# Designs tried in a protein design run: designed miniproteins, single chains, continued (6). Part 2

Each design is a single chain, and the fold is of that chain. pLDDT is the mean over its residues in the fold that is shown.

## One batch from the design tools (miniprotein)

Design m20038
Fold by ESMFold2-Fast:
Structure m20038 (fold): chain A 66 residues (1-66)
Amino acid sequence: MDEFKIAANRAVNEVIDEIESHLNAGDVEGAVKTLEEQARKYEEKGDELLSEAARQVAEGIRRESE
């Protein structure tokens, strides 16, 4: 399996309730900010793979909302 997809799933799962809350309310910007904040926390911990995965998911959500 793609290690990046596993990392993306882990990053999303840690904040899934917050992401779903924002998306159900139509708040795409809030969902993106949640993932960007999670990516920052991973980067501070030295987890570059999880940080990058969280940023890519945030970018994907932003692009799909256009």
Scores: mean pLDDT 80

Design m20039
Fold by ESMFold2-Fast:
Formats: structure tokens, sequence, C-alpha cells
Structure m20039 (fold): chain A 73 residues (1-73)
């Protein structure tokens, strides 16, 4: 599915250390399929790395992720 393709690209970008780009791909995958486990796990892993590196906007990304995950509940 398109969600799986986006999640895969996100994982590739995460492995390259391109965290904001990786996060964008995972969030787009979750907009298509908010129950996609690869995208959920990838977004969480990416946000944890961004927080460790002191990204000042990490809270805004967390809020967006939480909103997308709540749409699946």
Amino acid sequence: SSAEELARKGRELLQQGRYREALRYFLEALRIDPRNEEARSGAIATLLEMQRLGDPEVQAWVDELVALLRSAA
C-alpha cells in the first residue's frame, strides 16, 4: 500500500540520520493508515532521536502524532 511505501522511505531516511524528513514520511503514512505499525514505531523512534538531539519543535511533532493515533482509536 502507499502507507507501507511511505513508511519504508521514512525508515531509509531515519537510517541516514535525516530525522525531519523521516518523520514527515512516517506522519504521511499515518494519515493514510493510522494503524500502520511500521509508521507508528518509526515516528516514535524518530521523535526520540530528535528529542535526544535537542530539536526545539519536537513537542509540536508529538502533538501531531498523538492526534493521528487518536483517529485510530
Scores: mean pLDDT 85

Design m20040
Fold by ESMFold2-Fast:
Structure m20040 (fold): chain A 55 residues (1-55)
Amino acid sequence: VSPAERRAILLAELDRETAAFHKQVAANPDLSYIEKLVLLADAVARGYARAQAAV
């Protein structure tokens, strides 16, 4: 498998995981709007860094 192909697979997986996490965070009534944004930003940044490291 090429590095580019591995990156594409990881990004597709990250998209699915991020969508699921976004749904969970959005549904949590105990979190403020800013807390939701911080959690989503952190999750996306970590996931993207992981995908970048695989290339």
Scores: mean pLDDT 78

Design m20041
Fold by ESMFold2-Fast:
Structure m20041 (fold): chain A 61 residues (1-61)
Amino acid sequence: MTVEEAVEAAARALGVSPEELKRILAGMTDEQLRDLGEAIGRETGVDPEAVYEALRRLKAE
């Protein structure tokens, strides 16, 4: 999985721009990030844990 692929999938799933996604992630709890990673993993076939790690990294930017 690439971080870019996970970010694009998350933005599409939420119907937001990448900048809006960063704001949303900033307000999310660890549990909410994990739930989002699981949902994206199901949509993309990527490992949910890998998606969660990518989203956590994006939140830290």
Scores: mean pLDDT 75

Design m20042
Fold by ESMFold2-Fast:
Structure m20042 (fold): chain A 61 residues (1-61)
Amino acid sequence: DYFEKGKELYEQGKYEEAAEYFEKAIEENPDYKEAWAYLAGVYEKLGKYDLAQEYLKKYLA
């Protein structure tokens, strides 16, 4: 499961790799709202605040 792998990487502080797996989870299931929330969190950790805001907006839609 791409989402579970993304969470493992996020917990390990591997934010760039976590983003890749959360993006894959969204590609398989665009309705996977939790993946949008985690992806927003990842981009906040990476200092990419504009991307974080965009994904948070998707989560709240």
Scores: mean pLDDT 82

Design m20043
Fold by ESMFold2-Fast:
Structure m20043 (fold): chain A 55 residues (1-55)
Amino acid sequence: SRLAEVEERIRELVEELDRLVAELQADPHDEAVRARILELQDEIGRLLDERDALR
């Protein structure tokens, strides 16, 4: 179902976000990692809105 797909995608992105946050802690000046974190946060936000609409 679409709901299951959205929930799985959220889980994958949260796991990626956790890894990138750890990378940023190791290198706080990594602008590419920081930019990717912002992109992931935006995508997760959109998916959370879609998930809520499907419930």
Scores: mean pLDDT 85

Design m20044
Fold by ESMFold2-Fast:
Structure m20044 (fold): chain A 83 residues (1-83)
Amino acid sequence: VAQQQALQTLQRNAVLSKLSLEQLQQLLTMSDEQAAAFVIQKLKLKDTPEVREAVQQGVTALKQGDAAAASNAFARALGLQHP
């Protein structure tokens, strides 16, 4: 329940608005490392250790149903594109 609610929150007012609901659900079935690579590729993010760490934190929070922590981590990853 919490995990599905977090996905809906991210889709509705989300840093991840470019990912479909199906892509977000697929992300939950991947390892944290595979999910981070998937998000980096789909959002065309710069692949640096800092971005990968932030995306992994976002994926972990999303799997725990913490939409706020997930949004903050993904926003940080986007911010790292233009330091």
Scores: mean pLDDT 70

Design m20046
Fold by ESMFold2-Fast:
Structure m20046 (fold): chain A 109 residues (1-109)
Amino acid sequence: SSREILTLILDILEGKIITTKTIEELKNYLKENKDTLSLDTLQNALLILILYSMGLLDDEEAVKLALEILNRFAEANPEIRETLLEVVRLVLEGRFGEAIELVREALKS
């Protein structure tokens, strides 16, 4: 559901979800599951973008794959499409605080 998607995004952005997966494991998961719209796929895609934005990842293929997956989530969830796309933009710009506030406001609706 849209509420589950927004809640997962908030938990990831607030650092409540810690992964033991390596960057290569995150990338390989997305390659194997690129056509699967699941909360696990969303989590792995968003983590790739956060790592990229923090300068901890320099892999254009991984970033492109994560963006393709997040765009599919946006199209599959039209009620939160604009919110999800704006969160992705803010994360890519390193504006994590603004992304957190945007998700919190969306969850109040």
Scores: mean pLDDT 85

Design m20047
Fold by ESMFold2-Fast:
Structure m20047 (fold): chain A 74 residues (1-74)
Amino acid sequence: MSVEELLARLKAALDARDLAGAVRVLSEMLETLSPEELEEARERLRAYAETADPARRAVLESFVKNLEWEIARR
């Protein structure tokens, strides 16, 4: 599954207020994406967070930190 597909699923879960679904997509990203794809996902989520409402931004910032930790570990 591509970064675009995973980000689309993540956005859909957040739009549906399905935090558990969003966390599952994040887990799938951490398990399946290459280091380059994780970096792309991090940048795209940061851009998304900048335009999001405060509650959604907090969730997105948490997801960005998880991606950063996974990238740094490799």
Scores: mean pLDDT 80

Design m20048
Fold by ESMFold2-Fast:
Structure m20048 (fold): chain A 62 residues (1-62)
Amino acid sequence: APLRLRAVATEDFTATAADEISLKKGEEVEILEAFDDGRVLVKSLKTGKVGIIPLSKLDILT
């Protein structure tokens, strides 16, 4: 099952690969999957885009 964790971007991130998405600081995302290399699959709540970003760019809302 997908994780469906809410998180917020702590800084701007610019996609450099085709599987990545860009985020602006303060943008909210839903984490769908976590990988063992410190990356996460997220859905942007602003744009609806799905893609990979570093987990280090996010604070998980708990």
Scores: mean pLDDT 80

Design m20049
Fold by ESMFold2-Fast:
Structure m20049 (fold): chain A 75 residues (1-75)
Amino acid sequence: IQEENERILKQTDEAAELIREDIERGSKAGLEAVAAGREATQRFGPEMEKTLREAVQKLGTAAAEAERRRKEEEE
């Protein structure tokens, strides 16, 4: 359980950093979504597994998009 919590927090932090770097040029709405996901993960903890799952999925999708865009820019 503790390992799982640490993993979720780490994934959320990594996603937030990647998205922040990409959004630095763009959308404040995106930053709001990332902040909300991170805050939900920290405040509600494992009891809100379903809600956290959705938040993590949203952040993961956004992070994947940012990474993909970064790769495309290099190529």
Scores: mean pLDDT 65

Design m20050
Fold by ESMFold2-Fast:
Structure m20050 (fold): chain A 58 residues (1-58)
Amino acid sequence: MSIEELARRIAEEHADASPEEVYKLGIERAKEQGYSDEEAERAGLMAALLALFRRHGV
């Protein structure tokens, strides 16, 4: 699973969560899949941004 696909799934599964919560979940899931700390941060940021954009209808 790519970082982009992981981020998208987390944002979709946790639509009711705050962007901060989605960010933390993205980091946790990426680390569980063996991604580096830097890659996990990217996954978290992507998930948070996707969640924010979905809430604003974009």
Scores: mean pLDDT 79

Design m20051
Fold by ESMFold2-Fast:
Structure m20051 (fold): chain A 66 residues (1-66)
Amino acid sequence: MLSERELEDEIRESLGLMILGIGKATKDIEGARELAEAYIARVAEEDPELAERIRALVEEGIEEME
């Protein structure tokens, strides 16, 4: 089972992917990208490594949407 910290990290990663999912569903890629970047910046203040992981997932998803 995931530790409490690992569960929090998974939730934060999932939030990044949810922002992408909303952007894809609404076809507002620019808005989704801006919101995701703002979210990643907040995460980076607490956990730069997690922020990089979220950024990689978001960038991959945006490239697939374009």
Scores: mean pLDDT 74

Design m20052
Fold by ESMFold2-Fast:
Structure m20052 (fold): chain A 64 residues (1-64)
Amino acid sequence: SLKERYEKELKENPDNAEAWLNLAGVYYREGDFEKALEYVRKALEIDPDNEEAKRFMERLEKEL
């Protein structure tokens, strides 16, 4: 699954902001907004200028 793929990637490279953002997207589609928000925050800690992650966080704040 995509979730397993991204989780494996992050075990090998936890500084991969794109993988955190993609994993957040998987949890968002499953309705797990709390985990999606946690993982978007991790992506922004690595890449604070990531515009996609900023937009995603804004959307998640409206869902919570």
Scores: mean pLDDT 83

Design m20053
Fold by ESMFold2-Fast:
Structure m20053 (fold): chain A 89 residues (1-89)
Amino acid sequence: SEANEALALAEEVARETGLAEEGERLLEEIREALAAGDLRALAEALRRLAELLRRLAELLEERDPETAELLRERAEGLERLAEELEARA
């Protein structure tokens, strides 16, 4: 399902980016929304994660442009998935 795909993507992104505390908090929100079947809450949590990734990408632009680009691509994917979930909510 789209919700299960969203959780898998979010866990992969947090693992790849090394987002420890902030990412883990958002992942817990995503897991809770998924367990509750709350697609709207899941979509909102995914959008917050996408926003965090974009901000982190801006901060990393000069230091690690390769990781910054990856973070932007992941953020775009999460936002598209959030739109699909909201359409089903």
Scores: mean pLDDT 79

Design m20054
Fold by ESMFold2-Fast:
Structure m20054 (fold): chain A 76 residues (1-76)
Amino acid sequence: SVKRHLEEAGRHLEEAVKAAEAGDLESATEHALEAGEHLAKVMGKERAAESLLKQAEQSKNPILSEALRRAAERLR
């Protein structure tokens, strides 16, 4: 289900934000990657990676930005 994958992606992105706010780059990256994998099931890996990179650019948290960039690279 597209809806289920989008809900799971959102949940993992929230967990990535919490981990990044706690200073945990490793945990933030793993949650960002899980979110990206769920997005990839809906839109494909290239578009999912692009979405994560856009979120990284918009983020004011440098740990979250780095986690999202690393996750996008691992999806490719």
Scores: mean pLDDT 90

Design m20055
Fold by ESMFold2-Fast:
Structure m20055 (fold): chain A 70 residues (1-70)
Amino acid sequence: QAQKLLDQGNKALAAGDYESAVKYYEQALSLDPDNAEAWFNLAKAYKKLGQTEKAKKYAEKGEELVDKQR
């Protein structure tokens, strides 16, 4: 389930395991692509890994979803 994958991603992110956080968030988003928070957390994990372009791309995806929900 997407929520369990999000919880695992959040735990990995908090632990500084950014590579595992990316994998869990990507799996969660494959099940629930409309979760803006998961896109922002994926972007944060990529930023911590030095993947600045991917971080920007996924943050923009989260912002797009928030804008559509307004």
Scores: mean pLDDT 83

Design m20056
Fold by ESMFold2-Fast:
Order: structure tokens, then sequence, then C-alpha cells
Structure m20056 (fold): chain A 78 residues (1-78)
């Protein structure tokens, strides 16, 4: 599996974890997705995912624990 394929898989698993209410798993998967996009040289998709996470962290319609998880993922991914 290539770094790009790993990044896409982790992003999908992060979304699935959020849908299941597993915010800790979601954070870990989103961090891995950003890392693998960067490893693949796809800085544009890495930046796009980080922007989506930043927007989720600031979205008052999103539950507090999900906003905190999104903020943690952004910090951990740098």
Amino acid sequence: MSPLEQAVLHAQQGVAALAAGDTEAAVKHFVEAVRHFREAGDEERAAELLEQLRRAAEDESVPEHVREAAAEAVRAAE
C-alpha cells in the first residue's frame, strides 16, 4: 500500500470513527492521514484535511468533544 493509499484509508477510518462516536480513534486516524499525505508529497491534500479539521474545531454546531478532538488532531499533525 502506497503512502497516498494509506492516507486515503486513514481519512476514511477517521470519518467512520467519528460516526461511531470514537473520537480518540478519529484523532489518531486523521493524524496518520496527514502524515501519509505529506509522506506522499501531497501537501495540498494534507493542508485541505487540516483546514477541514480547523473548521470542525471552530464549528459551534459540532459537539464539544468532537471540536476538541479536531483541535487535538491539528496540533498533533502540526
Scores: mean pLDDT 81

Design m20057
Fold by ESMFold2-Fast:
Structure m20057 (fold): chain A 80 residues (1-80)
Amino acid sequence: SEVDKKANDLLEELQQKIEEIKKLVDDKAPLEEQLKKLVELSKLKRELLELIYQSDNKKELLEKLLELEKQASELIEKIA
């Protein structure tokens, strides 16, 4: 469905944002810059959750989101 396509596109955007944050962490960028990208990640996650709510494939999309959440959590631990 169109909703599922948008959700998968947003999952790819979240993965890209996680990679951007990882690069900032690895490069030891200023904390404020790292946090700004985490805020952007949070906004994309909200949009994705709204699409998952409308989807017929909620469980599958949530499992994909959970994997990305694990990666994001590991990055937050490195930033802290």
Scores: mean pLDDT 87

Design m20058
Fold by ESMFold2-Fast:
Structure m20058 (fold): chain A 97 residues (1-97)
Amino acid sequence: TRAATLNNLGSVYTTMGKLDEAVESYKRALEILPPEHPDRAATLNNLGFVYTSQGKLDEAVPLYQQALEIREKVLGPEHEDTLTTRANLEKAKEAQE
């Protein structure tokens, strides 16, 4: 899908260290993804990671919180992806200190 392509493009930019381009690609994916879709949660989690890498923890934390909420509702609290997002959120909150 177009959203999956934009999410993949964001991941490629992230691996290249092109963090601003990664942010733009992920934001474009979020514009076309439905509210409680698993792909939205994955994109929010990935965008949160980019903001964390930029030291923008105040931006990263709410994105991880949104991703966690979607994943808990759609996949359940014990799902592998839900646990990954929770770990990312905890690390970002610790780094905010």
Scores: mean pLDDT 86

Design m20059
Fold by ESMFold2-Fast:
Structure m20059 (fold): chain A 67 residues (1-67)
Amino acid sequence: TEALEQAIEAARAGDVEKAKEYMAKLEELISDKDELVSQLNQIGAAALRAGNAEIYELANKRILELL
């Protein structure tokens, strides 16, 4: 929950390094693949709405690697 909120805030702010850090923490905390994909989609959507293409692409790359 906290890691997801921090990742979304980083995605909105365009903070690539912080987004990577909290995305990695989510991968450590969440064992369920479908739940992880759902949360990564939320991060990507937040980045897309804010115009932060780099973070959007990072989230999508991680989702594809999990499929």
Scores: mean pLDDT 85

Design m20060
Fold by ESMFold2-Fast:
Structure m20060 (fold): chain A 59 residues (1-59)
Amino acid sequence: AEFYRAVKDYTAKTPEELTLKKGQYLRLLEEVDDEYWLVETLDGEKGLVPKSVLEPVTL
């Protein structure tokens, strides 16, 4: 899917990570590894998040 939604709040642990709020919509840019994905918020912020906090959505 191109778009995902945060299933829960997530606080960034490093400068490369993105802080998310539950229900926030995100665009998948790159599947970086087996744990983390590079995503973009609708406001244009980019960062890494654990794929486990994301669910696919149809917009």
Scores: mean pLDDT 82

Design m20061
Fold by ESMFold2-Fast:
Structure m20061 (fold): chain A 87 residues (1-87)
Amino acid sequence: VRDVGQQQLRRSQSYFQQGQYDTSRDYMRQGITQVGRSLNVSPVQLSRMRSQLMTAHDQSTSQTPQQAVQMMQQAWDRVYQQMVQSG
């Protein structure tokens, strides 16, 4: 579960660095949804956590590529920890 989520995050980060922000955002959304479902997170909690992560991704577009990748990783790690505590 963690490894699958990390692969989706890495794809998201790669597309972001290529300037493909919409594709990056889609991979991040799909990845976190897959992880949350695998950890049996409630639909309401998953929606809130997904929204939090998408907000962080949107904020990343105003950063340098290096800062954006770090911000995306930190936001993902926070949401993942919340999901582990909820499952």
Scores: mean pLDDT 80

Design m20062
Fold by ESMFold2-Fast:
Structure m20062 (fold): chain A 97 residues (1-97)
Amino acid sequence: EEEKRLKAIHYAVKGKEALDKGNYDEAIKYFEEAISLDPNLAGAYLMLGEAYYKKNEYEKAIDYFKRAIEVLEKTQPDSELLERARKLLNEAEKKIK
């Protein structure tokens, strides 16, 4: 369990580095590995949503932002990360209306 969590964090860090460089497909791959290892790593769902948003794949971004919110409501209900996830969901939803 702990080894899987540490591996998930490692992939999330690499995904964030790829995202910051504009390598969205590489970022998506790393975040998918992160959530496969730790399904409760809310930050990875949020970053995966951001990567899809930057690729203009708004429906996928919305799905991942909703998943991030679901995890955060159960694990970190008073977090700034939850507020950020809700804001990003609202922005993505405006793109498909």
Scores: mean pLDDT 86

Design m20063
Fold by ESMFold2-Fast:
Structure m20063 (fold): chain A 58 residues (1-58)
Amino acid sequence: MELTPEEVRVLRLVAQGKSLEEIARELGITPEQVKELLRRAMEKLGAKSPEELAAAFR
């Protein structure tokens, strides 16, 4: 399933070790929106947890 550009950017920043607050600031959105984008990316990639998603990017 194809990720949106916003979902890809959030995932890359998380994989780089950035906090949700740093990602929110960088993208000009709220931390709540960052969490929503992560949830949608997890659903699209079939990941059951944020840990499983992070492992896919190591």
Scores: mean pLDDT 75

Design m20064
Fold by ESMFold2-Fast:
Structure m20064 (fold): chain A 71 residues (1-71)
Amino acid sequence: SEEERLEEVKKLILEGKIEEGEKLLEELFAEQAEKARASGEVTEEELEQARKVAEGNFKLLKEEAEKLAKK
């Protein structure tokens, strides 16, 4: 499920496997974007916004992982 894959991304980032986590997140987004385009339920503008939000959240997760690693 999407929720389980997002937890896997967080786990990889917390383990310091940043590149693996980023790749998994990109694959997840690509699958969701393809499904959304196929369904016609989502506009291209909404997909672009969702991508920006996902990337922003990923950067925040990296900051939290670094913060936790120092403690």
Scores: mean pLDDT 74

Design m20065
Fold by ESMFold2-Fast:
Structure m20065 (fold): chain A 65 residues (1-65)
Amino acid sequence: SKEELLEKAKELYFEGSSLFTKKEYEKAIKYFTESLKLAKEAGDEVLVKASEKLLKEAKEKLEKE
């Protein structure tokens, strides 16, 4: 269901965020990528934007650090 997709997307987003704060950027990218996919399928624009923002930041961290 859409609600189950949203719950999974949020879980992946928070796991990715935790990995990001631990500087595990490659793992964070994987979690944010899956979160973004599920958020788009669920149609949650807020979570789509949040996941896109942190995915971009995690990729930039790998490039710059």
Scores: mean pLDDT 86

Design m20066
Fold by ESMFold2-Fast:
Structure m20066 (fold): chain A 70 residues (1-70)
Amino acid sequence: SLPKLLSDEEAKEVIKRIDEEMEKEGITDPRARFVALAVALFLGASDTEPKSLEEIVEEAIRVARELAAK
């Protein structure tokens, strides 16, 4: 299994923040949401450069914005 760096509570918080920020910005594309969650999971499982929850959410939303803009 890939290393799990996020606790279950931290993972839940990241998902909640992504959903709230996407709703706030009007991002309704389900593909953008799926990719944002995948990016968050990848960053949360990273062994080489662990990121804060805030950094994980910011990067996930950045990717979601880029997908929704097309």
Scores: mean pLDDT 74

Design m20067
Fold by ESMFold2-Fast:
Structure m20067 (fold): chain A 55 residues (1-55)
Amino acid sequence: GPLELAIQDLEREIERLKAEIAASTNPEDKASLQARIEQVEKALEQVRALLERHH
């Protein structure tokens, strides 16, 4: 359903951001990308919580 697709999209975004961290040599850019991963992980937890509320 829509929530499962949202979870897949968020998981894909996390993997993309991890790849950008691996490709970066700038510590400031890595820190910013890590902060974005944390924001996306928080959104993922919220979507997973919504899915758990469905019967």
Scores: mean pLDDT 84

Design m20068
Fold by ESMFold2-Fast:
Structure m20068 (fold): chain A 77 residues (1-77)
Amino acid sequence: MLEKAEEVLRRVGEQVGHPELADRAIEMVKAAIEKGLYEKAARILESVANFAEYNGADPELVEELRKLAEEFREKAK
């Protein structure tokens, strides 16, 4: 899960011209997962998906982020 989230976040960051935002999001998601805070990880991914969608990112990448957020949300149960 984490490795795929990192890969998708990096691709989104490159596409919207903000690789530094991707790096920050990756660190936040890593920290959340490390502490078992899967709902927080899901919210971070949803926030990035919303930002990416507004900035014209590929709809397929946005959908991948939303699916990863749902997977993390299921882990929070």
Scores: mean pLDDT 83

Design m20069
Fold by ESMFold2-Fast:
Structure m20069 (fold): chain A 90 residues (1-90)
Amino acid sequence: EEVASLFYKPEELKDLIDEAQKLVEELRKLGGERFANRMLIAAQALYLAYRVELEMENPDKSQEEIDLEASRRAAEDFIERMKKEIENLK
C-alpha cells in the first residue's frame, strides 16, 4: 500500500487512499511502472506544498491539523490528476 506511506494519518483518509491506490495500479498497467512512480513522487510534492501553504496561512493552527488537511488536499488533487492521466492513455 504505497500511497498510504505518502500521507499523514492515512487511516483517517481511508476511502481517498484506497481510491488513489487503485488509480496508481491502473496507471501502472496502462502507462508503465516508471510513469506510476513519477506520479507517486508528484503526490509527495503536493503534500509538502499544501503543508507549507497551510502553515503560512494558519500559523496558529496545530501541526496535526495542518498535516491532516494537507494530506486530504494532496490526496484529492492526486486522485484528479491520476484520473486525467488514465483517461489520456485510453
Scores: mean pLDDT 84

Design m20070
Fold by ESMFold2-Fast:
Structure m20070 (fold): chain A 103 residues (1-103)
Amino acid sequence: DRKSLALSHLLAAQYYLNQGKFEEAKKHAERAIELDPEFEALAYTILGRAYLKEGKYDEAIKWFEKALEINPNNRRAWELLAEVYEKKGDKDKAEEYRKKAQS
């Protein structure tokens, strides 16, 4: 079914992300959203992580913020936002978002 196919694309996105194949990871994450919007929060987190690993920090921030709009209690997305701001040299925002990840 479409939900099982969406899940398989989400798992492929995670696999390619771990292999450093960021374009493939993004394509599979986007395909998962197209097939089943219930996977949006997880797919947005994968998209953000792919952009973060590519050094595209502003794009990474946009995707993590979208994931947090769906679930503000997503501690992992707060941790990833802290990592992005740390890499941008914004230590104050990195500390603020690390505190949100702990709450």
Scores: mean pLDDT 87

Design m20071
Fold by ESMFold2-Fast:
Structure m20071 (fold): chain A 119 residues (1-119)
Amino acid sequence: GASITESGGGTFKAGSSARLTAKFSGFTFSDSNISWWRQAPGELLEFVASISADGSKTWYAPEVEGRATISVDYAASTAYLDLKNLKVEDTAVYYAVASSTSNGPQLIFGEGVELTVVE
């Protein structure tokens, strides 16, 4: 079936930069809006960034605006979330999500990748 595998997590210093990578398999993700969501310890799942299926539009949560960049490599079937000037508050499990209306309004979540930011 369809799957999303995330990588690029680990432990980072505050003020550094990280690239989270989501590898897509088993579906045509270019027909889907791609987004990144995160869940901090003990908190609710929150939106981080999204990109339209055609790559023409991006949206960012206020907490990451100006620090985050979402991008897609269609040839590699890969989506990226670049986070610069990391803050301790960026500590969370990050999920890549594909959203498509072709088979009904469904969200396909990756398994998640843990990002820990320390001072």
Scores: mean pLDDT 84

Design m20072
Fold by ESMFold2-Fast:
Structure m20072 (fold): chain A 58 residues (1-58)
Amino acid sequence: MEEKKKKADELIEEAFRLIRQGKGVEAYKKLMEAKKYLNEEEFDEVLERFHRLAQEAA
């Protein structure tokens, strides 16, 4: 079960890297892939961090 968490973390890191590069579409795709490995509460926390990074990059 911990393998799913590691996969989600990798996808989240990639999404955050892409959003910092201004690649919002690719970043969002990685974030949606990560959602498959996260529960609703975990995804909500990640989504909040993602929106904060997106605002900083804009």
Scores: mean pLDDT 78

Design m20073
Fold by ESMFold2-Fast:
Structure m20073 (fold): chain A 58 residues (1-58)
Amino acid sequence: SYLDLGRAFFEAGAYANAVAALELVPAPDSEAYALLGRAYERLGRHDEAAAYYAKAQA
């Protein structure tokens, strides 16, 4: 799945690729949103990270 692919890219340090894969998840759950937030944090994109963390807790 795109979620598994996004996790694999994140663990490999390929944060931009992790974001690309995770944005293709068709029904993102809290795990997918939290991982998007973490990936954006690693890219230094703190505003996007904060937005995805908020979605993860909705």
Scores: mean pLDDT 84

Design m20074
Fold by ESMFold2-Fast:
Structure m20074 (fold): chain A 66 residues (1-66)
Amino acid sequence: MEWLVTFTGSVEQQIGTILRLIGRPDLEVERLSETQWKVTYTGSEEEKEAVLEELKAEPHLKVEEL
C-alpha cells in the first residue's frame, strides 16, 4: 500500500519525523520533493490500519492514500 506524505511544519520537525519513518522495517520511503515523500507499507495486513493511524496522528504531517 502506498501513501503520499506531505510535511507542513519546520525543517527541524520534518527531520525528526522522516528519521523515524526511514528507521521502520515495514516502510519504504522515497523523497519526491522538499516536502513530499512516497511511503510504501510492506508489513503485515493486520498492522496496516494501525500504521496508517499512527502516521495520521503525527503533527505537521498530511497523509493521503495513493
Scores: mean pLDDT 78

